# Ledger of designs, part 98: designed miniproteins, single chains, continued (2)

Each design is a single chain, and the fold is of that chain. pLDDT is the mean over its residues in the fold that is shown.

## One batch from the design tools (miniprotein)

Design m7598
Fold by ESMFold2-Fast:
Structure m7598 (fold): chain A 95 residues (1-95)
Amino acid sequence: AAPRNSFRVTATREEGGETVTEVTEGSHARVGELLGALAEALQAALEAGYSRIEVTVEHDGETLHFTTSSEAEVSEALNAILARLAPALAAELAA
């Protein structure tokens, strides 16, 4: 079976005493495709003004989860995900 690569971005904001939540999910055959889609989803959430972003990434049975409340924390989470997935990405690029 192909490795499972998936992400979920849950973006939350408060408007007039109501909690607004948007979820973006994706599943990809390749780590490089996952990382590209994840980066686009995170950028879209930040551009839309969401202040609380939760990121879940699943790779080959392992789950990474991050809760962020600033653009800097989103960047730190993305860098941590890139570091953890770097060996798998390198293997894909070498094939």
Scores: mean pLDDT 81

Design m7599
Fold by ESMFold2-Fast:
Structure m7599 (fold): chain A 87 residues (1-87)
Amino acid sequence: MSPLYELDEELRAILEEVGFKGKTATLAQIMNGILQYIVKKKLRDPKNPNIVDISDTPLGKFLGKDSIDLDDLSPLIDAILKHSKLA
C-alpha cells in the first residue's frame, strides 16, 4: 500500500483549489492534484504542452521552481517528498 503523507499548508491550499479536502494524501493523489491544478490554472504552454510555467504561482513558490517539464517528473516528485512527512 502507498504511504500517506501529511500536507503542508501551502500544498493543501493548492490541492483544495481542485477539490481535495484531506489533511493527508498518497504520493499519487498529490501528483494527480498538482496536475489538475496545472490544467485548471491553464499553466501549460499551448505550443509545448509538456512545459508548465509555474513562475509567480503558489505552486512555483512551494516547489522553488519557475517551470515543470512533464516529460521528466523526477524533480517534481523529489520536491513533493522534501516538503511532505509520513502521516
Scores: mean pLDDT 77

Design m7600
Fold by ESMFold2-Fast:
Structure m7600 (fold): chain A 89 residues (1-89)
Amino acid sequence: MEEYRQIAEDFVRAFREAVNRAVETAKKDIEQGRKLLDDVEAAVDGFREALLSDPEAREVAQETYREGRALVDEARKEIDKIENEKKKK
């Protein structure tokens, strides 16, 4: 359990760094930033599905998926805000 939780924390950190990179990219190129965020979302889904076959990892995979999904959702809102601010200015 502890080992899987540490792995989950490491993956959440990596997802956070990746979504931050997507947001920074969106400031220069909205389409490229959205594409990078879509890639991060796919990676979050892939992490969850890769661990579903292991009963011991299943709970941690679901928890990590929820956290990664939340990071992606917040990044999408931030990119939308950047696009709207760019259109207003």
Scores: mean pLDDT 78

Design m7601
Fold by ESMFold2-Fast:
Structure m7601 (fold): chain A 60 residues (1-60)
Amino acid sequence: DPDFLEGLRLLAEGRYEEAVRHFERALARDPDHRRAWYMLGLALERLGEHERAAEYRARA
């Protein structure tokens, strides 16, 4: 998934808000993508959105 791969690159670069958008797009195409749920949660933790992060990581 190109959105998932781009999300990983942005996360590694510290571009967390952009990473979240790409992971959300990946999940819109494949809701069963467990790694995307986990990485979205991780990006949200970096943004200080701890409650949302925990919810998304629980789906991974």
Scores: mean pLDDT 83

Design m7602
Fold by ESMFold2-Fast:
Structure m7602 (fold): chain A 63 residues (1-63)
Amino acid sequence: GEEEKKKALELAKERAEKFAMKVKSVYPDAEVEITETEDSVSVVARAGDKVYKYEYTVEDILL
């Protein structure tokens, strides 16, 4: 339902924020960008020459 999707999106956002915190704990100068859509939260972390990307989807959380 719609409420379940909203909760899944909140969980996706929490997971993206935890990912960002982990990257920053190892690379304090890392630049982190979090992009939210209706059905996903994407996180991109840039640490020097390295780029870490992950996408947390509502569909994957609900399955």
Scores: mean pLDDT 81

Design m7603
Fold by ESMFold2-Fast:
Parts: sequence; C-alpha cells; structure tokens
Structure m7603 (fold): chain A 90 residues (1-90)
Amino acid sequence: AKSKVDELNAQAVAAMRRGDYKKAVEYAQKALEIDPKNVKSLSLLGMAYLALGDYEKALEYAQKALSIDPNNSSAQSVLEEAKKGLEAKS
C-alpha cells in the first residue's frame, strides 16, 4: 500500500502533467508537512515553482533536495534551470 506521502507525490505528478502547477505545489507541500526531508516532494516543489516562473523558490527546494541526495537528477536539472531563469530576469 502507498503511504500518504507517496499518494500526495502521485497527485502532485498528475497535477504537473495537466499543467496545474499551483495544485502540484499544494500536494507536494502537504507531503512535506508529513515528511519534511522527502527528496521526491522537495524535487516536485522545485519543478512546480520552476514551471510557475518562481526561480528563487525553485532554487531553494532544489538545493534542499540535493543536500539530502546529491545525485538526484531532477533536482540537479531544476537547480541549473532556476539559475538560468534568475540570470535572464536581471
């Protein structure tokens, strides 16, 4: 059986697929309220904030995910894209 965290992460992924990035943030945040160090939830928050154009928050959550799992490919990609987005805004 999936944990509540796994279910919330799955709902965040489904929201991302339909372009509902605000709902993806809500589901991933709820997962982090249960498990604050869940790498998948942190990576999903980074991806959702990147899609919303919130590069500062995308960077923050990608860095948090990488501090726990330095080899997380999704978090590494979010980190690189968020940095590029911040440079483009200046």
Scores: mean pLDDT 86

Design m7604
Fold by ESMFold2-Fast:
Structure m7604 (fold): chain A 78 residues (1-78)
Amino acid sequence: GKLSKDPLGQEAYKYAVEGARALSKGDYEKAIEYGRKGIELGDKAAAQTKDPEEKLLSGIAAGLGGIVAGVARVAAGL
């Protein structure tokens, strides 16, 4: 299921998950792109919500995007 009730937080999580799938397939360029998008949307969602739970869930999505992008960069030799 989706981790956040906020549509922007849901989109951030989707990008983090799709980035992780790209990473698992060795598509490092796509993993970096989707990971970065997850960070961008997750941070934006966290900044726009007043709900502490939605802030945490959006922050987790951003963190996952960061991990995906970081691992992909190292795996690509960047």
Scores: mean pLDDT 81

Design m7605
Fold by ESMFold2-Fast:
Structure m7605 (fold): chain A 58 residues (1-58)
Amino acid sequence: GEHVRKAMEAAEAGDNEAAAEHARKAAQIDPLYARIAAHELRQLGLDEAAEAVERAVA
């Protein structure tokens, strides 16, 4: 999904707030999309971004 891609791009740019916002939009479609985004961010070593995404959707 587009929102997952935007969340990943924002996180790679260091914008954890934008990443969390895009993850919330993905979760409106399916909560699993936000979980997938957080998992992928952790694989890239972006643990702070992954935590921000999880908090936004929790």
Scores: mean pLDDT 78

Design m7606
Fold by ESMFold2-Fast:
Structure m7606 (fold): chain A 78 residues (1-78)
Amino acid sequence: MPPLTAEEKAALAEEAARDPEAVTRAARDLIEQARKALEAGRREEAASLAENALTLAEIAGAPEELLEEARRVLEEAR
């Protein structure tokens, strides 16, 4: 998964302003996908997924627990 573009981040910020829970759920889904990629040995894909999940969680103002989970997956992918 490629890194989010500035345009995609702006669109996500607007969506998060309307429904932050939906953007937070998308971040959780990306973390799950990143973990599955790690289990499959696809470290580069896992790192990209985790980085995008962290970005979504930050935009949505998600709980710090979710941010820490995304950071842990990203560190494991290194």
Scores: mean pLDDT 79

Design m7607
Fold by ESMFold2-Fast:
Structure m7607 (fold): chain A 101 residues (1-101)
Amino acid sequence: GRLEDVEAYLGNDGKTIGFRGRAVGAPPGVYGVKVYDENKNLIGSGGAGVDEDGRVTGSAYLKKPAKPGKYKIELYRGDEIDADNPTGELVAEGEAEVKAP
């Protein structure tokens, strides 16, 4: 699946990314989230929900403060969703331009 029309913003502490958009090809439900930087380093994890209209809303908590810029967001589905350590199947992914607060 794909994440499209993603709007993403950095929190005031630089350690949270909030995002919303469209999840194309992801069923409605609860998802784990992973966030990667431009160098493909895993920088954070969290959770997201996809509604019946395919709208996604989520947040990720980062290991250290990040700067605005390009990040990859991945949605994971599994039997147990742990926002601190998302596991399971990769269901949707996309690039996001993360903006300042």
Scores: mean pLDDT 81

Design m7608
Fold by ESMFold2-Fast:
Structure m7608 (fold): chain A 56 residues (1-56)
Amino acid sequence: MPRLSEEQRLTLNRIVSEGVRENASPEEVIRRLLEAGIPEEVARRAGENVGTHLSL
């Protein structure tokens, strides 16, 4: 597993929280995470968690 820096972890939490709050699609959250430099494996997992929370 790629190790996230503290900055990447904070960015991940922020983007996921905002995505959940805004009812963003999992694909949208994944795209935002990738643009922020989060590794694809981590971004996909986080996006799937948003989808689950939104009852997708």
Scores: mean pLDDT 73

Design m7609
Fold by ESMFold2-Fast:
Structure m7609 (fold): chain A 69 residues (1-69)
Amino acid sequence: AQELIEQAVEKLREAYRAQRAGDDEKARQLVEEAKKLYEEALKAGASQSTVDAAEQALQDEFLAEVEAE
């Protein structure tokens, strides 16, 4: 379960970078892949709170990067 969450976080990191670079299509694909991995992690017994914590940490990273313009 944890590995699926880690893979999803990595996909979201790539999606955020792609979106910042203006590659909306790649960002969209990576977000869809991340969502699938999160759903698989939840079905495999991961807690929603663990997923939420991982997403929040990455969202904070993304916002800091965007705000540093």
Scores: mean pLDDT 73

Design m7610
Fold by ESMFold2-Fast:
Structure m7610 (fold): chain A 85 residues (1-85)
Amino acid sequence: MYSELSELEGELLRAITKGAKEEERERLIERAKELSEELGKLVEELEKKGKSLKEILEEVLAYLISKMLTEAVDKALERREAALR
């Protein structure tokens, strides 16, 4: 699961920074929905608000980065605590 979410994050980052065709953006959104029920709910909420595919991709990427950053910080803190023993 995490490996697949990490790959999706990389693909989303590339699509946003380097640009992507609308079909590729839709494919990335669909993949996000398949990999995570929480991402599926986020996408549906953004679609209800009338957000563009680009805006939806940016919000999905922000969610994934925030979640992964929080997990990375937690892991770094665990390693630091282990090193002090």
Scores: mean pLDDT 74

Design m7611
Fold by ESMFold2-Fast:
Structure m7611 (fold): chain A 65 residues (1-65)
Amino acid sequence: ANKEILEEVYKLAKEGLRAQAEGDYESADKKGEEIRELAQKYKIKDEDVAEAVAKAAAEVDEEIA
């Protein structure tokens, strides 16, 4: 189901955003690639991916605030 894949996208986005905040752009890029592969494989709407990434960004911002 798309819900489980969106939860995985959310987790990958959190990991990538944390890595980016720490200056680890290599890990951040790798996580972004994994998100793209999941979205393509499961034909997830760009809108749903953006929502999962936005949720991850809000949570990471809360952790580093």
Scores: mean pLDDT 81

Design m7612
Fold by ESMFold2-Fast:
Structure m7612 (fold): chain A 104 residues (1-104)
Amino acid sequence: RGAEEAERGAELAEEAARIAREGGGAEAAAEGALEAAREAAEAAKLSPKGALAATAAAIAAAGGAAAAWAARRAGWSEEEANREAARAAEGAAGAGRAAAEAAA
């Protein structure tokens, strides 16, 4: 069901945030956030009642990942890039959980 897909998206976003907090690197965190955004977008397609929350989560995660990548290219510290990626992934996780709850 759509609720299960949205919950999976939230779990992936939480994992991306954990990777960023543990210093796994801004690039790894950005990849995780993008994967979480993809799963949240798929959940939106399966659950129209949760679609807005899942879409918002996907947009937030993708934006944060892009920001992390841009920060690394601009010469920001790894810690600064990781913080931005973690913040975006945490936002995506919250929105994904809300989408799963709405779809249930």
Scores: mean pLDDT 64

Design m7613
Fold by ESMFold2-Fast:
Structure m7613 (fold): chain A 74 residues (1-74)
Amino acid sequence: SLPPLTPEQQKFLEEIREAMDGVRKVEEAIEKEEPLEEIEKLREELKKSLKNPLAAKLFDMLADVELEAHERLK
């Protein structure tokens, strides 16, 4: 019953999905106990791949939360 998303809304949603996929990749690297240097390199590469600055900021914030949570559980 809701109208379909506009192309602009679809593109924004795809960019947010890419940010969320990036966070998941950081989580997986943490779960695999990758060196911190490799995790930071992954973060930089994923952040640079995000064209939308709001999506990049959201990714960076959530990646920080995941790293902090991991440090608390050591």
Scores: mean pLDDT 79

Design m7614
Fold by ESMFold2-Fast:
Structure m7614 (fold): chain A 106 residues (1-106)
Amino acid sequence: ETAALEAELDALRDEMSQVAIEAIKALKNGDKEKVEEYIKQLEEIRSRLEDLLARTTDPELQARIKKMIETIKKFIEAVKSGKVTAENLPDGAAPVYVAVEEVFEK
């Protein structure tokens, strides 16, 4: 029953991670226009996650979706508020998950 929803969540997670990495690259390059474009893509992914959350009755899956939504919101807020800049981004080929989590870690 949840297998199709889990597959959709995995696809959204992978898409979110790819867009977040591209946003980080754009930040490092000082490309403000591309940063804004990737923020819009993250907001679209967030909306799709909220739709998935509304269709899910599994508490464990709901918790995972809520965490992803919160991660997107925090990342966008950190970028827009200037807490994340080209100067304070981690350098290197970090795994997609690690890069996203590290961006707003304190």
Scores: mean pLDDT 72

Design m7615
Fold by ESMFold2-Fast:
Structure m7615 (fold): chain A 62 residues (1-62)
Amino acid sequence: SMELVERAARLLVERLGLSEREARGIAQVAADMGPEVAAQYAERFLGVDAARVREVLLEAGL
């Protein structure tokens, strides 16, 4: 849902220091393809720890 994507994006910015654009992109990947795919994408392309990204996405409800 759009609300879960917005919540996840906000948490990714606040906790991991991602830009709003990158955070929204990762949250959208999680909504569409799941948190594991989104976490691996973030690690590969943004250089953030996949486990930390996954924890934030799961807390947001994705």
Scores: mean pLDDT 88

Design m7616
Fold by ESMFold2-Fast:
Structure m7616 (fold): chain A 79 residues (1-79)
Amino acid sequence: HMEQDKENLKKAAPEIIAELDEWIARVEAGELTPEQVDEVKRRAIAAYVFAIGLSYFDPELAAEVKARVDRLLAAVDAR
């Protein structure tokens, strides 16, 4: 079960990265309302927590998720 859980976390990471990249693009394009920006911040925090958990199994992939989170939050703060 634990090996399957590790595999599931690693499989989820590319999807989370893709979602974060989409949000970064939307924020940088100025397409978001203040309410949507708040939702994006919540999603970024959730992705950061996921990256902490993933770092126990795959620190390189976790660092990649965290880099997108940091970029997304920086893009939000720049607005």
Scores: mean pLDDT 79

Design m7617
Fold by ESMFold2-Fast:
Structure m7617 (fold): chain A 56 residues (1-56)
Amino acid sequence: SLLQRVAEALRAGKTLDEIARELGVSKETVQKAVDELMKGLNAKSREELRAALAAA
């Protein structure tokens, strides 16, 4: 799924622009996926999201 691809790329330390280029989607699409991951993991910031993904 898009969410899994975005989560994997975030764990690898990639920026939203890099993820958008790699997946062939808009940066806005990546932003929506990041927002969905933040809600699913109860992360209130991007730093918290990255920490949650790294700890999982």
Scores: mean pLDDT 79

Design m7618
Fold by ESMFold2-Fast:
Structure m7618 (fold): chain A 79 residues (1-79)
Amino acid sequence: SEEVLELLREAGEAAEAGDIEKAARLAIEAGRLVLERHPEDEVLREAAIRALLESAKAMEAAGDEEMAEEARRMAEELE
């Protein structure tokens, strides 16, 4: 739980700093940890989905469709 929240916090900090690629990587890692360790935690799933969808939009706008698709697929797995 704490590790997932820390990754999501770091992803938000990276996004605020303009490092959208780092933010996307951290959000994807948070999603993986939710699936691995907390698959039934609705609050953590919702937080990770939100971060992943924001990262997907940012990566798509930056022209990185591969990373955008990875983030979208991770969000879908968390639903």
Scores: mean pLDDT 86

Design m7620
Fold by ESMFold2-Fast:
Structure m7620 (fold): chain A 66 residues (1-66)
Amino acid sequence: MEKPSDEYIEGVFYLMLGTIYEKAGDLEKAIEAYRKALELFKKSPQASEEEIKEIEERIKRLEEKK
């Protein structure tokens, strides 16, 4: 089994970073981090369609609060 792609690993990092910013109330930084994670996960064969959908819905909810 191949190691996870660098893109998947970076995607997980940005997903965590987005969660941190969201909890801190920095919605702009949270959306930026989640969008970066989404781009990386879309390029990663390890990312599921459900994971991608959840991030898309989270971004949409945060955009509506700005």
Scores: mean pLDDT 79

Design m7621
Fold by ESMFold2-Fast:
Structure m7621 (fold): chain A 59 residues (1-59)
Amino acid sequence: SDIDRAIAGGVAASRAGDAVATAAALHELEKLGLSREEARERIIAAGGDPEVVERALAL
């Protein structure tokens, strides 16, 4: 699904330390109907790097 693809992209970007690409994945999840908090939680639950996700949310 579009949601699963965006989550996978956010996980990969956060593990690479790419806050800008992680922010793009978070924004894509919000466009797909998730709240900002839901997008954050789903990327982290799927194995995303929490520190990079928090940096992305500050952008």
Scores: mean pLDDT 89

Design m7622
Fold by ESMFold2-Fast:
Order: sequence, then structure tokens, then C-alpha cells
Structure m7622 (fold): chain A 116 residues (1-116)
Amino acid sequence: MTKTVALSPEAIAALGEALGVELLAARVTIDGNELSVGVTTPDAEAARRAAAALARALEAAGGEVTAVVHAETADSATAVVVARAEDAEETAIRALGLLSPVAAAELARALAEPAA
């Protein structure tokens, strides 16, 4: 069953500071042993830098990065880093924890809540 967690403005701000970029949005999606971290930034260069840092964090957390997908609009850019792990939820929490304890704590809390 697929779980998607959109981060709060406070977690987005904390994660953006750690990535050295302005984040407009961030979300984590878990689907079995696959996870994705999607970020939206004001420009494509910020999205590329954020994706590179997220990929490194996911690999350091024990994930296997399988894809990085970029998309641009007139007003924003989005990057989605896709990884596989035996425990995708634990790997996602650990990866965010390497960047921001605030973002990791929020993700852990959201993933611990029963799917309604």
C-alpha cells in the first residue's frame, strides 16, 4: 500500500537549510521496498543540487538510488529521487535524519500513524 507524506512548512525550511537551497515543497512516498523523495524549488539548478544531496543521503542510509527525475515549469522545478531498500520507511527516516532531525521526526511520526 502506497503512503505519501507531504512535509510541513517548518520541516521544508529545515530541510532547505540543510540542502543549501530554497524548498517550496517536499514529499516522501513509500511503496513496498521503493521510496521516493520529491522536492520543488524556484529554479532547476536548486532542484539539481537538492537531488544530488538527497541521493547521497539515501545511499548513506543504506538505500540504492535507482532514478533521479527532473521536471520544470515556468515558475518552479521539481526533482524526485527514487531508491530501493529492504526497509524503505526506516531508510527514508534515516536519510532525512542525516540532513535534518526536524524533517526526520515529522516523517517518522507521519509513517507511524495508521493509514486511514
Scores: mean pLDDT 84

Design m7623
Fold by ESMFold2-Fast:
Structure m7623 (fold): chain A 60 residues (1-60)
Amino acid sequence: EEERKQRAIERARNALLAARALGDERGAASAMEHYKQAVAAKTAEEAEKAMRLAGDAVGG
């Protein structure tokens, strides 16, 4: 479970970095909030949900 949570956090972080690289300020702000949720998640499932929302924030 801890490995799944760490992978979800890293993927959420990558979505944030991708939005920043593209200059998508709104997408980056939204992805940052979801990245924070992934880091704060108590379970791997919660982290994976936050990761999905971070990806969606970058435009899908």
Scores: mean pLDDT 79

Design m7624
Fold by ESMFold2-Fast:
Structure m7624 (fold): chain A 100 residues (1-100)
Amino acid sequence: SELERLEELFRLVQEAIERLEALRKAEASPEEVAEAGLELLEEIEKYAPKELEPSLEEIRELLERLRRETDPAKARHLTVLAGALLGSMGIHLAVKILSL
């Protein structure tokens, strides 16, 4: 059902946010954070409606930049931005679920 698909997508988005935050707290390398984020993003993309494609593309671009980033301050900023965009997707999904 549409509800089950959106609930699974919401769960995956929340898992992605939690995993990125856990890696940040563990002071994982930018490459480790980026690889984990990209893997989770591939799972999210399997369930995501077309309307979220621009947001997913933006998150992917941030994570690809993070993988190559050598400046620790910029790396932290990229991780925070990726997390914020995932959070925005979570809000969008919650609103959509409540509208069903």
Scores: mean pLDDT 86

Design m7625
Fold by ESMFold2-Fast:
Structure m7625 (fold): chain A 94 residues (1-94)
Amino acid sequence: GKELLEELREALRKALEAVEAGDREAALKALKEALEILLRLLKVVSDDPETINRVIAIALLLIGAEIELERGRLEEARALLRAALDLVEELLKK
């Protein structure tokens, strides 16, 4: 749980930093790392429906960010990545 959430937070921070630098390829690489960590997290998620729903919401935001990055829409990707990071930080507070 918590260790994977911390790894996910760092991957999302790297993705945001790359987007802010205008480096789409670096952002896509960091996002791929975030998606791999999220897949591992989904395998160990608790039976708590609120936690499960938040992890699913993060997954949808990351998929949306990948689509926007592939389209070259960096500002839209940035908004989705920030929303995903906020959800990860909320899960880390529990």
Scores: mean pLDDT 83

Design m7626
Fold by ESMFold2-Fast:
Structure m7626 (fold): chain A 95 residues (1-95)
Amino acid sequence: MIEEKRKLLEEYRKIIEESDLPEGRKALLLALADDLLEFLEREEEIEKEIEELKRKIKENRTLELERRLLALEIRRSLSEGLLEAFKREVEEAKK
C-alpha cells in the first residue's frame, strides 16, 4: 500500500521534471511531492496506532480513546485526498 503510493510519487516527479511547465510551477509541484512523501512515511505509524486504539476500545471503551481514533481516521482521509489532488496536477502537466 504505502510502497505503491511511494512508487507513484516517484513516477509523478519524473513526469513533472520532463514536462514543459514553467520552472516555478515545477518547483512547487516537486516540493508538494516531497511533503506527500513525508505524509506517506507517517501513514505506517498512523495505521499501527489506529489498530492499537481499536484493540483497546474493544477491551475498555472510553471517550478519550474514541476521540483519538476519530482524529487519526480524519488524518488518514486527508492524506488520501492530498494524494488524489496531486494526481490531478500531474494529469494537467501531461496535458
Scores: mean pLDDT 76

Design m7627
Fold by ESMFold2-Fast:
Structure m7627 (fold): chain A 79 residues (1-79)
Amino acid sequence: GELPHADEVGERAEEIKALIDAGDLEKAREEVERLRKEFPEAEGVVLALMGEVYRAAGDEEKAEELYRKSGELIERRSR
């Protein structure tokens, strides 16, 4: 079960990860929200990326909540 536009979503996810690694968390958050708007089918990836933003910001509890929600959505799509 592959998401539509998986290649484009993957490229956008790598750009967002680069922003997180650079410490530009505000820009990373803006790009995650753009990804959510452009690719609603990628919600699982969006939640995982937002979790990485929160973890980089030091909010581990929020990050774990977002990772859990991401995993639940990915599992549902793997049916």
Scores: mean pLDDT 78

Design m7628
Fold by ESMFold2-Fast:
Structure m7628 (fold): chain A 78 residues (1-78)
Amino acid sequence: AEKEAKELGEAVKEQVRKQLLAAGVPEEEAEKLAEEIGKYVEEALLAKAAGDEEAAKKAEEKAKEVLKKAVELARAAK
């Protein structure tokens, strides 16, 4: 569960980073936003595995907030 959560978080991070770079977001900002989204995805999965649905929802909401910021920056970069 912990290993799978980390692997999925890393996969999401890599995918988001590539999409932001392709959109013209600077590398430093792209990496930072991708790391934050990946971290919250990992936290949500770990919370679900522990049966903590409230913590999982909190992590999912944080991931959505960072993703919204990433989309806005990607649009501004073009």
Scores: mean pLDDT 81

Design m7629
Fold by ESMFold2-Fast:
Structure m7629 (fold): chain A 70 residues (1-70)
Amino acid sequence: DGEELVKRGLEFIKGLAEKRLKEGKSLEEVIEIAKKVGDSLAYHLESQGLKEEAKKLKEKVKEYIKELES
Protein backbone atom coordinates (compact mmCIF):
# COMPACT_ATOMS: atom_id res chain seq x y z
CA ASP A 1 0.00 0.00 0.00
CA GLY A 2 1.73 3.12 -1.32
CA GLU A 3 -0.47 5.48 0.70
CA GLU A 4 0.51 3.68 3.93
CA LEU A 5 4.24 3.94 3.05
CA VAL A 6 3.90 7.72 2.53
CA LYS A 7 1.95 8.02 5.81
CA ARG A 8 4.56 6.02 7.77
CA GLY A 9 7.41 8.05 6.27
CA LEU A 10 5.77 11.36 7.16
CA GLU A 11 4.90 10.14 10.70
CA PHE A 12 8.54 9.06 11.19
CA ILE A 13 9.83 12.48 10.06
CA LYS A 14 7.31 14.35 12.26
CA GLY A 15 8.20 12.19 15.28
CA LEU A 16 11.92 12.72 14.72
CA ALA A 17 11.45 16.50 14.32
CA GLU A 18 9.34 16.71 17.51
CA LYS A 19 11.95 14.67 19.44
CA ARG A 20 14.82 16.90 18.23
CA LEU A 21 12.91 20.07 19.19
CA LYS A 22 12.31 18.65 22.70
CA GLU A 23 16.04 17.82 22.95
CA GLY A 24 16.85 21.52 22.33
CA LYS A 25 17.73 21.53 18.63
CA SER A 26 17.00 24.83 16.87
CA LEU A 27 14.10 25.08 14.41
CA GLU A 28 16.66 25.63 11.59
CA GLU A 29 18.52 22.41 12.51
CA VAL A 30 15.24 20.45 12.72
CA ILE A 31 14.10 21.73 9.29
CA GLU A 32 17.47 20.63 7.82
CA ILE A 33 17.06 17.16 9.42
CA ALA A 34 13.49 16.85 8.07
CA LYS A 35 14.67 17.79 4.55
CA LYS A 36 17.58 15.30 4.58
CA VAL A 37 15.55 12.41 6.03
CA GLY A 38 12.62 13.16 3.70
CA ASP A 39 14.93 13.18 0.65
CA SER A 40 16.58 9.91 1.77
CA LEU A 41 13.22 8.16 2.27
CA ALA A 42 11.91 9.49 -1.06
CA TYR A 43 15.10 8.28 -2.82
CA HIS A 44 14.58 4.82 -1.26
CA LEU A 45 10.94 4.70 -2.46
CA GLU A 46 11.97 5.85 -5.98
CA SER A 47 14.73 3.18 -6.11
CA GLN A 48 11.98 0.57 -5.41
CA GLY A 49 9.94 1.88 -8.39
CA LEU A 50 7.55 3.84 -6.14
CA LYS A 51 8.04 7.16 -7.97
CA GLU A 52 4.53 8.53 -7.29
CA GLU A 53 4.84 7.69 -3.57
CA ALA A 54 8.29 9.36 -3.48
CA LYS A 55 6.82 12.52 -5.05
CA LYS A 56 3.87 12.51 -2.61
CA LEU A 57 6.21 12.10 0.38
CA LYS A 58 8.39 15.03 -0.81
CA GLU A 59 5.28 17.25 -1.14
CA LYS A 60 4.00 16.22 2.33
CA VAL A 61 7.42 16.93 3.90
CA LYS A 62 7.53 20.33 2.14
CA GLU A 63 4.06 21.16 3.57
CA TYR A 64 5.20 20.09 7.05
CA ILE A 65 8.33 22.28 6.85
CA LYS A 66 6.17 25.30 5.87
CA GLU A 67 3.97 24.55 8.90
CA LEU A 68 7.06 24.44 11.17
CA GLU A 69 8.24 27.82 9.76
CA SER A 70 4.87 29.38 10.66
Scores: mean pLDDT 85

Design m7630
Fold by ESMFold2-Fast:
Structure m7630 (fold): chain A 66 residues (1-66)
Amino acid sequence: GLEEAAEAVAERTGLSREKALAAAELARRLAAEGLSGKEAAERVAEEFGLSKREAAAAVEYAARYA
């Protein structure tokens, strides 16, 4: 679930597990609200100071472990 997504995000981005969990949770919420993966990644990047590519990974892992 979300914990597995957070672990993958932390590994890919270097965020702490707590911040990775928050990023994955935000990505999941944005997807549930109908945002595209690209739009969700841009929002996650802005909120957590990640590169667009790292945020895209967060969105992918959040979706994969949903």
Scores: mean pLDDT 82

Design m7631
Fold by ESMFold2-Fast:
Structure m7631 (fold): chain A 61 residues (1-61)
Amino acid sequence: SSEIEQKEKEIVRLYLLASEAAARGDLATAIALLEQAIKLAEEMGFTKGAQQLRAELQRLK
């Protein structure tokens, strides 16, 4: 649905912002953005996507 597509785009946007924050050394912002992306992916039932995002989060810690 259109709503699912919008939520997928939001998850991607959060991931890209997190990647940019991590690249500049702002780990606190990167972690917060990844946690928001994970929460949204879990709410949408994107289990594999959420697991991949959790792996990225562990890489930053």
Scores: mean pLDDT 86

Design m7632
Fold by ESMFold2-Fast:
Structure m7632 (fold): chain A 95 residues (1-95)
Amino acid sequence: SLTGEDIEELAKRVEDAVKQAKELFEKNKDKLSPEQQKKLEELIEKMEKIAEEARKLAEEVKKNGVTEELQKQALELAEEGDKLIKEIQEILDSV
């Protein structure tokens, strides 16, 4: 189970991952195939959505505490975020 602090850390982690992914994408853009560029753009966009949802969840937890519903949403966001981070890293490590 996740605490309110864990949900805040999740939001920060995904927000930082988005910033790093965008920086690495721009730095390596000339080394990436058109297919890799399109895939990275799609993955980064999905990660931005997860970051936004995680931030809203962290704000909700600060107001209402950690409910079972909010905890379930946080776990789902953490799982999806981790999958996206892994996929982005695999593409970037290939160049």
Scores: mean pLDDT 86

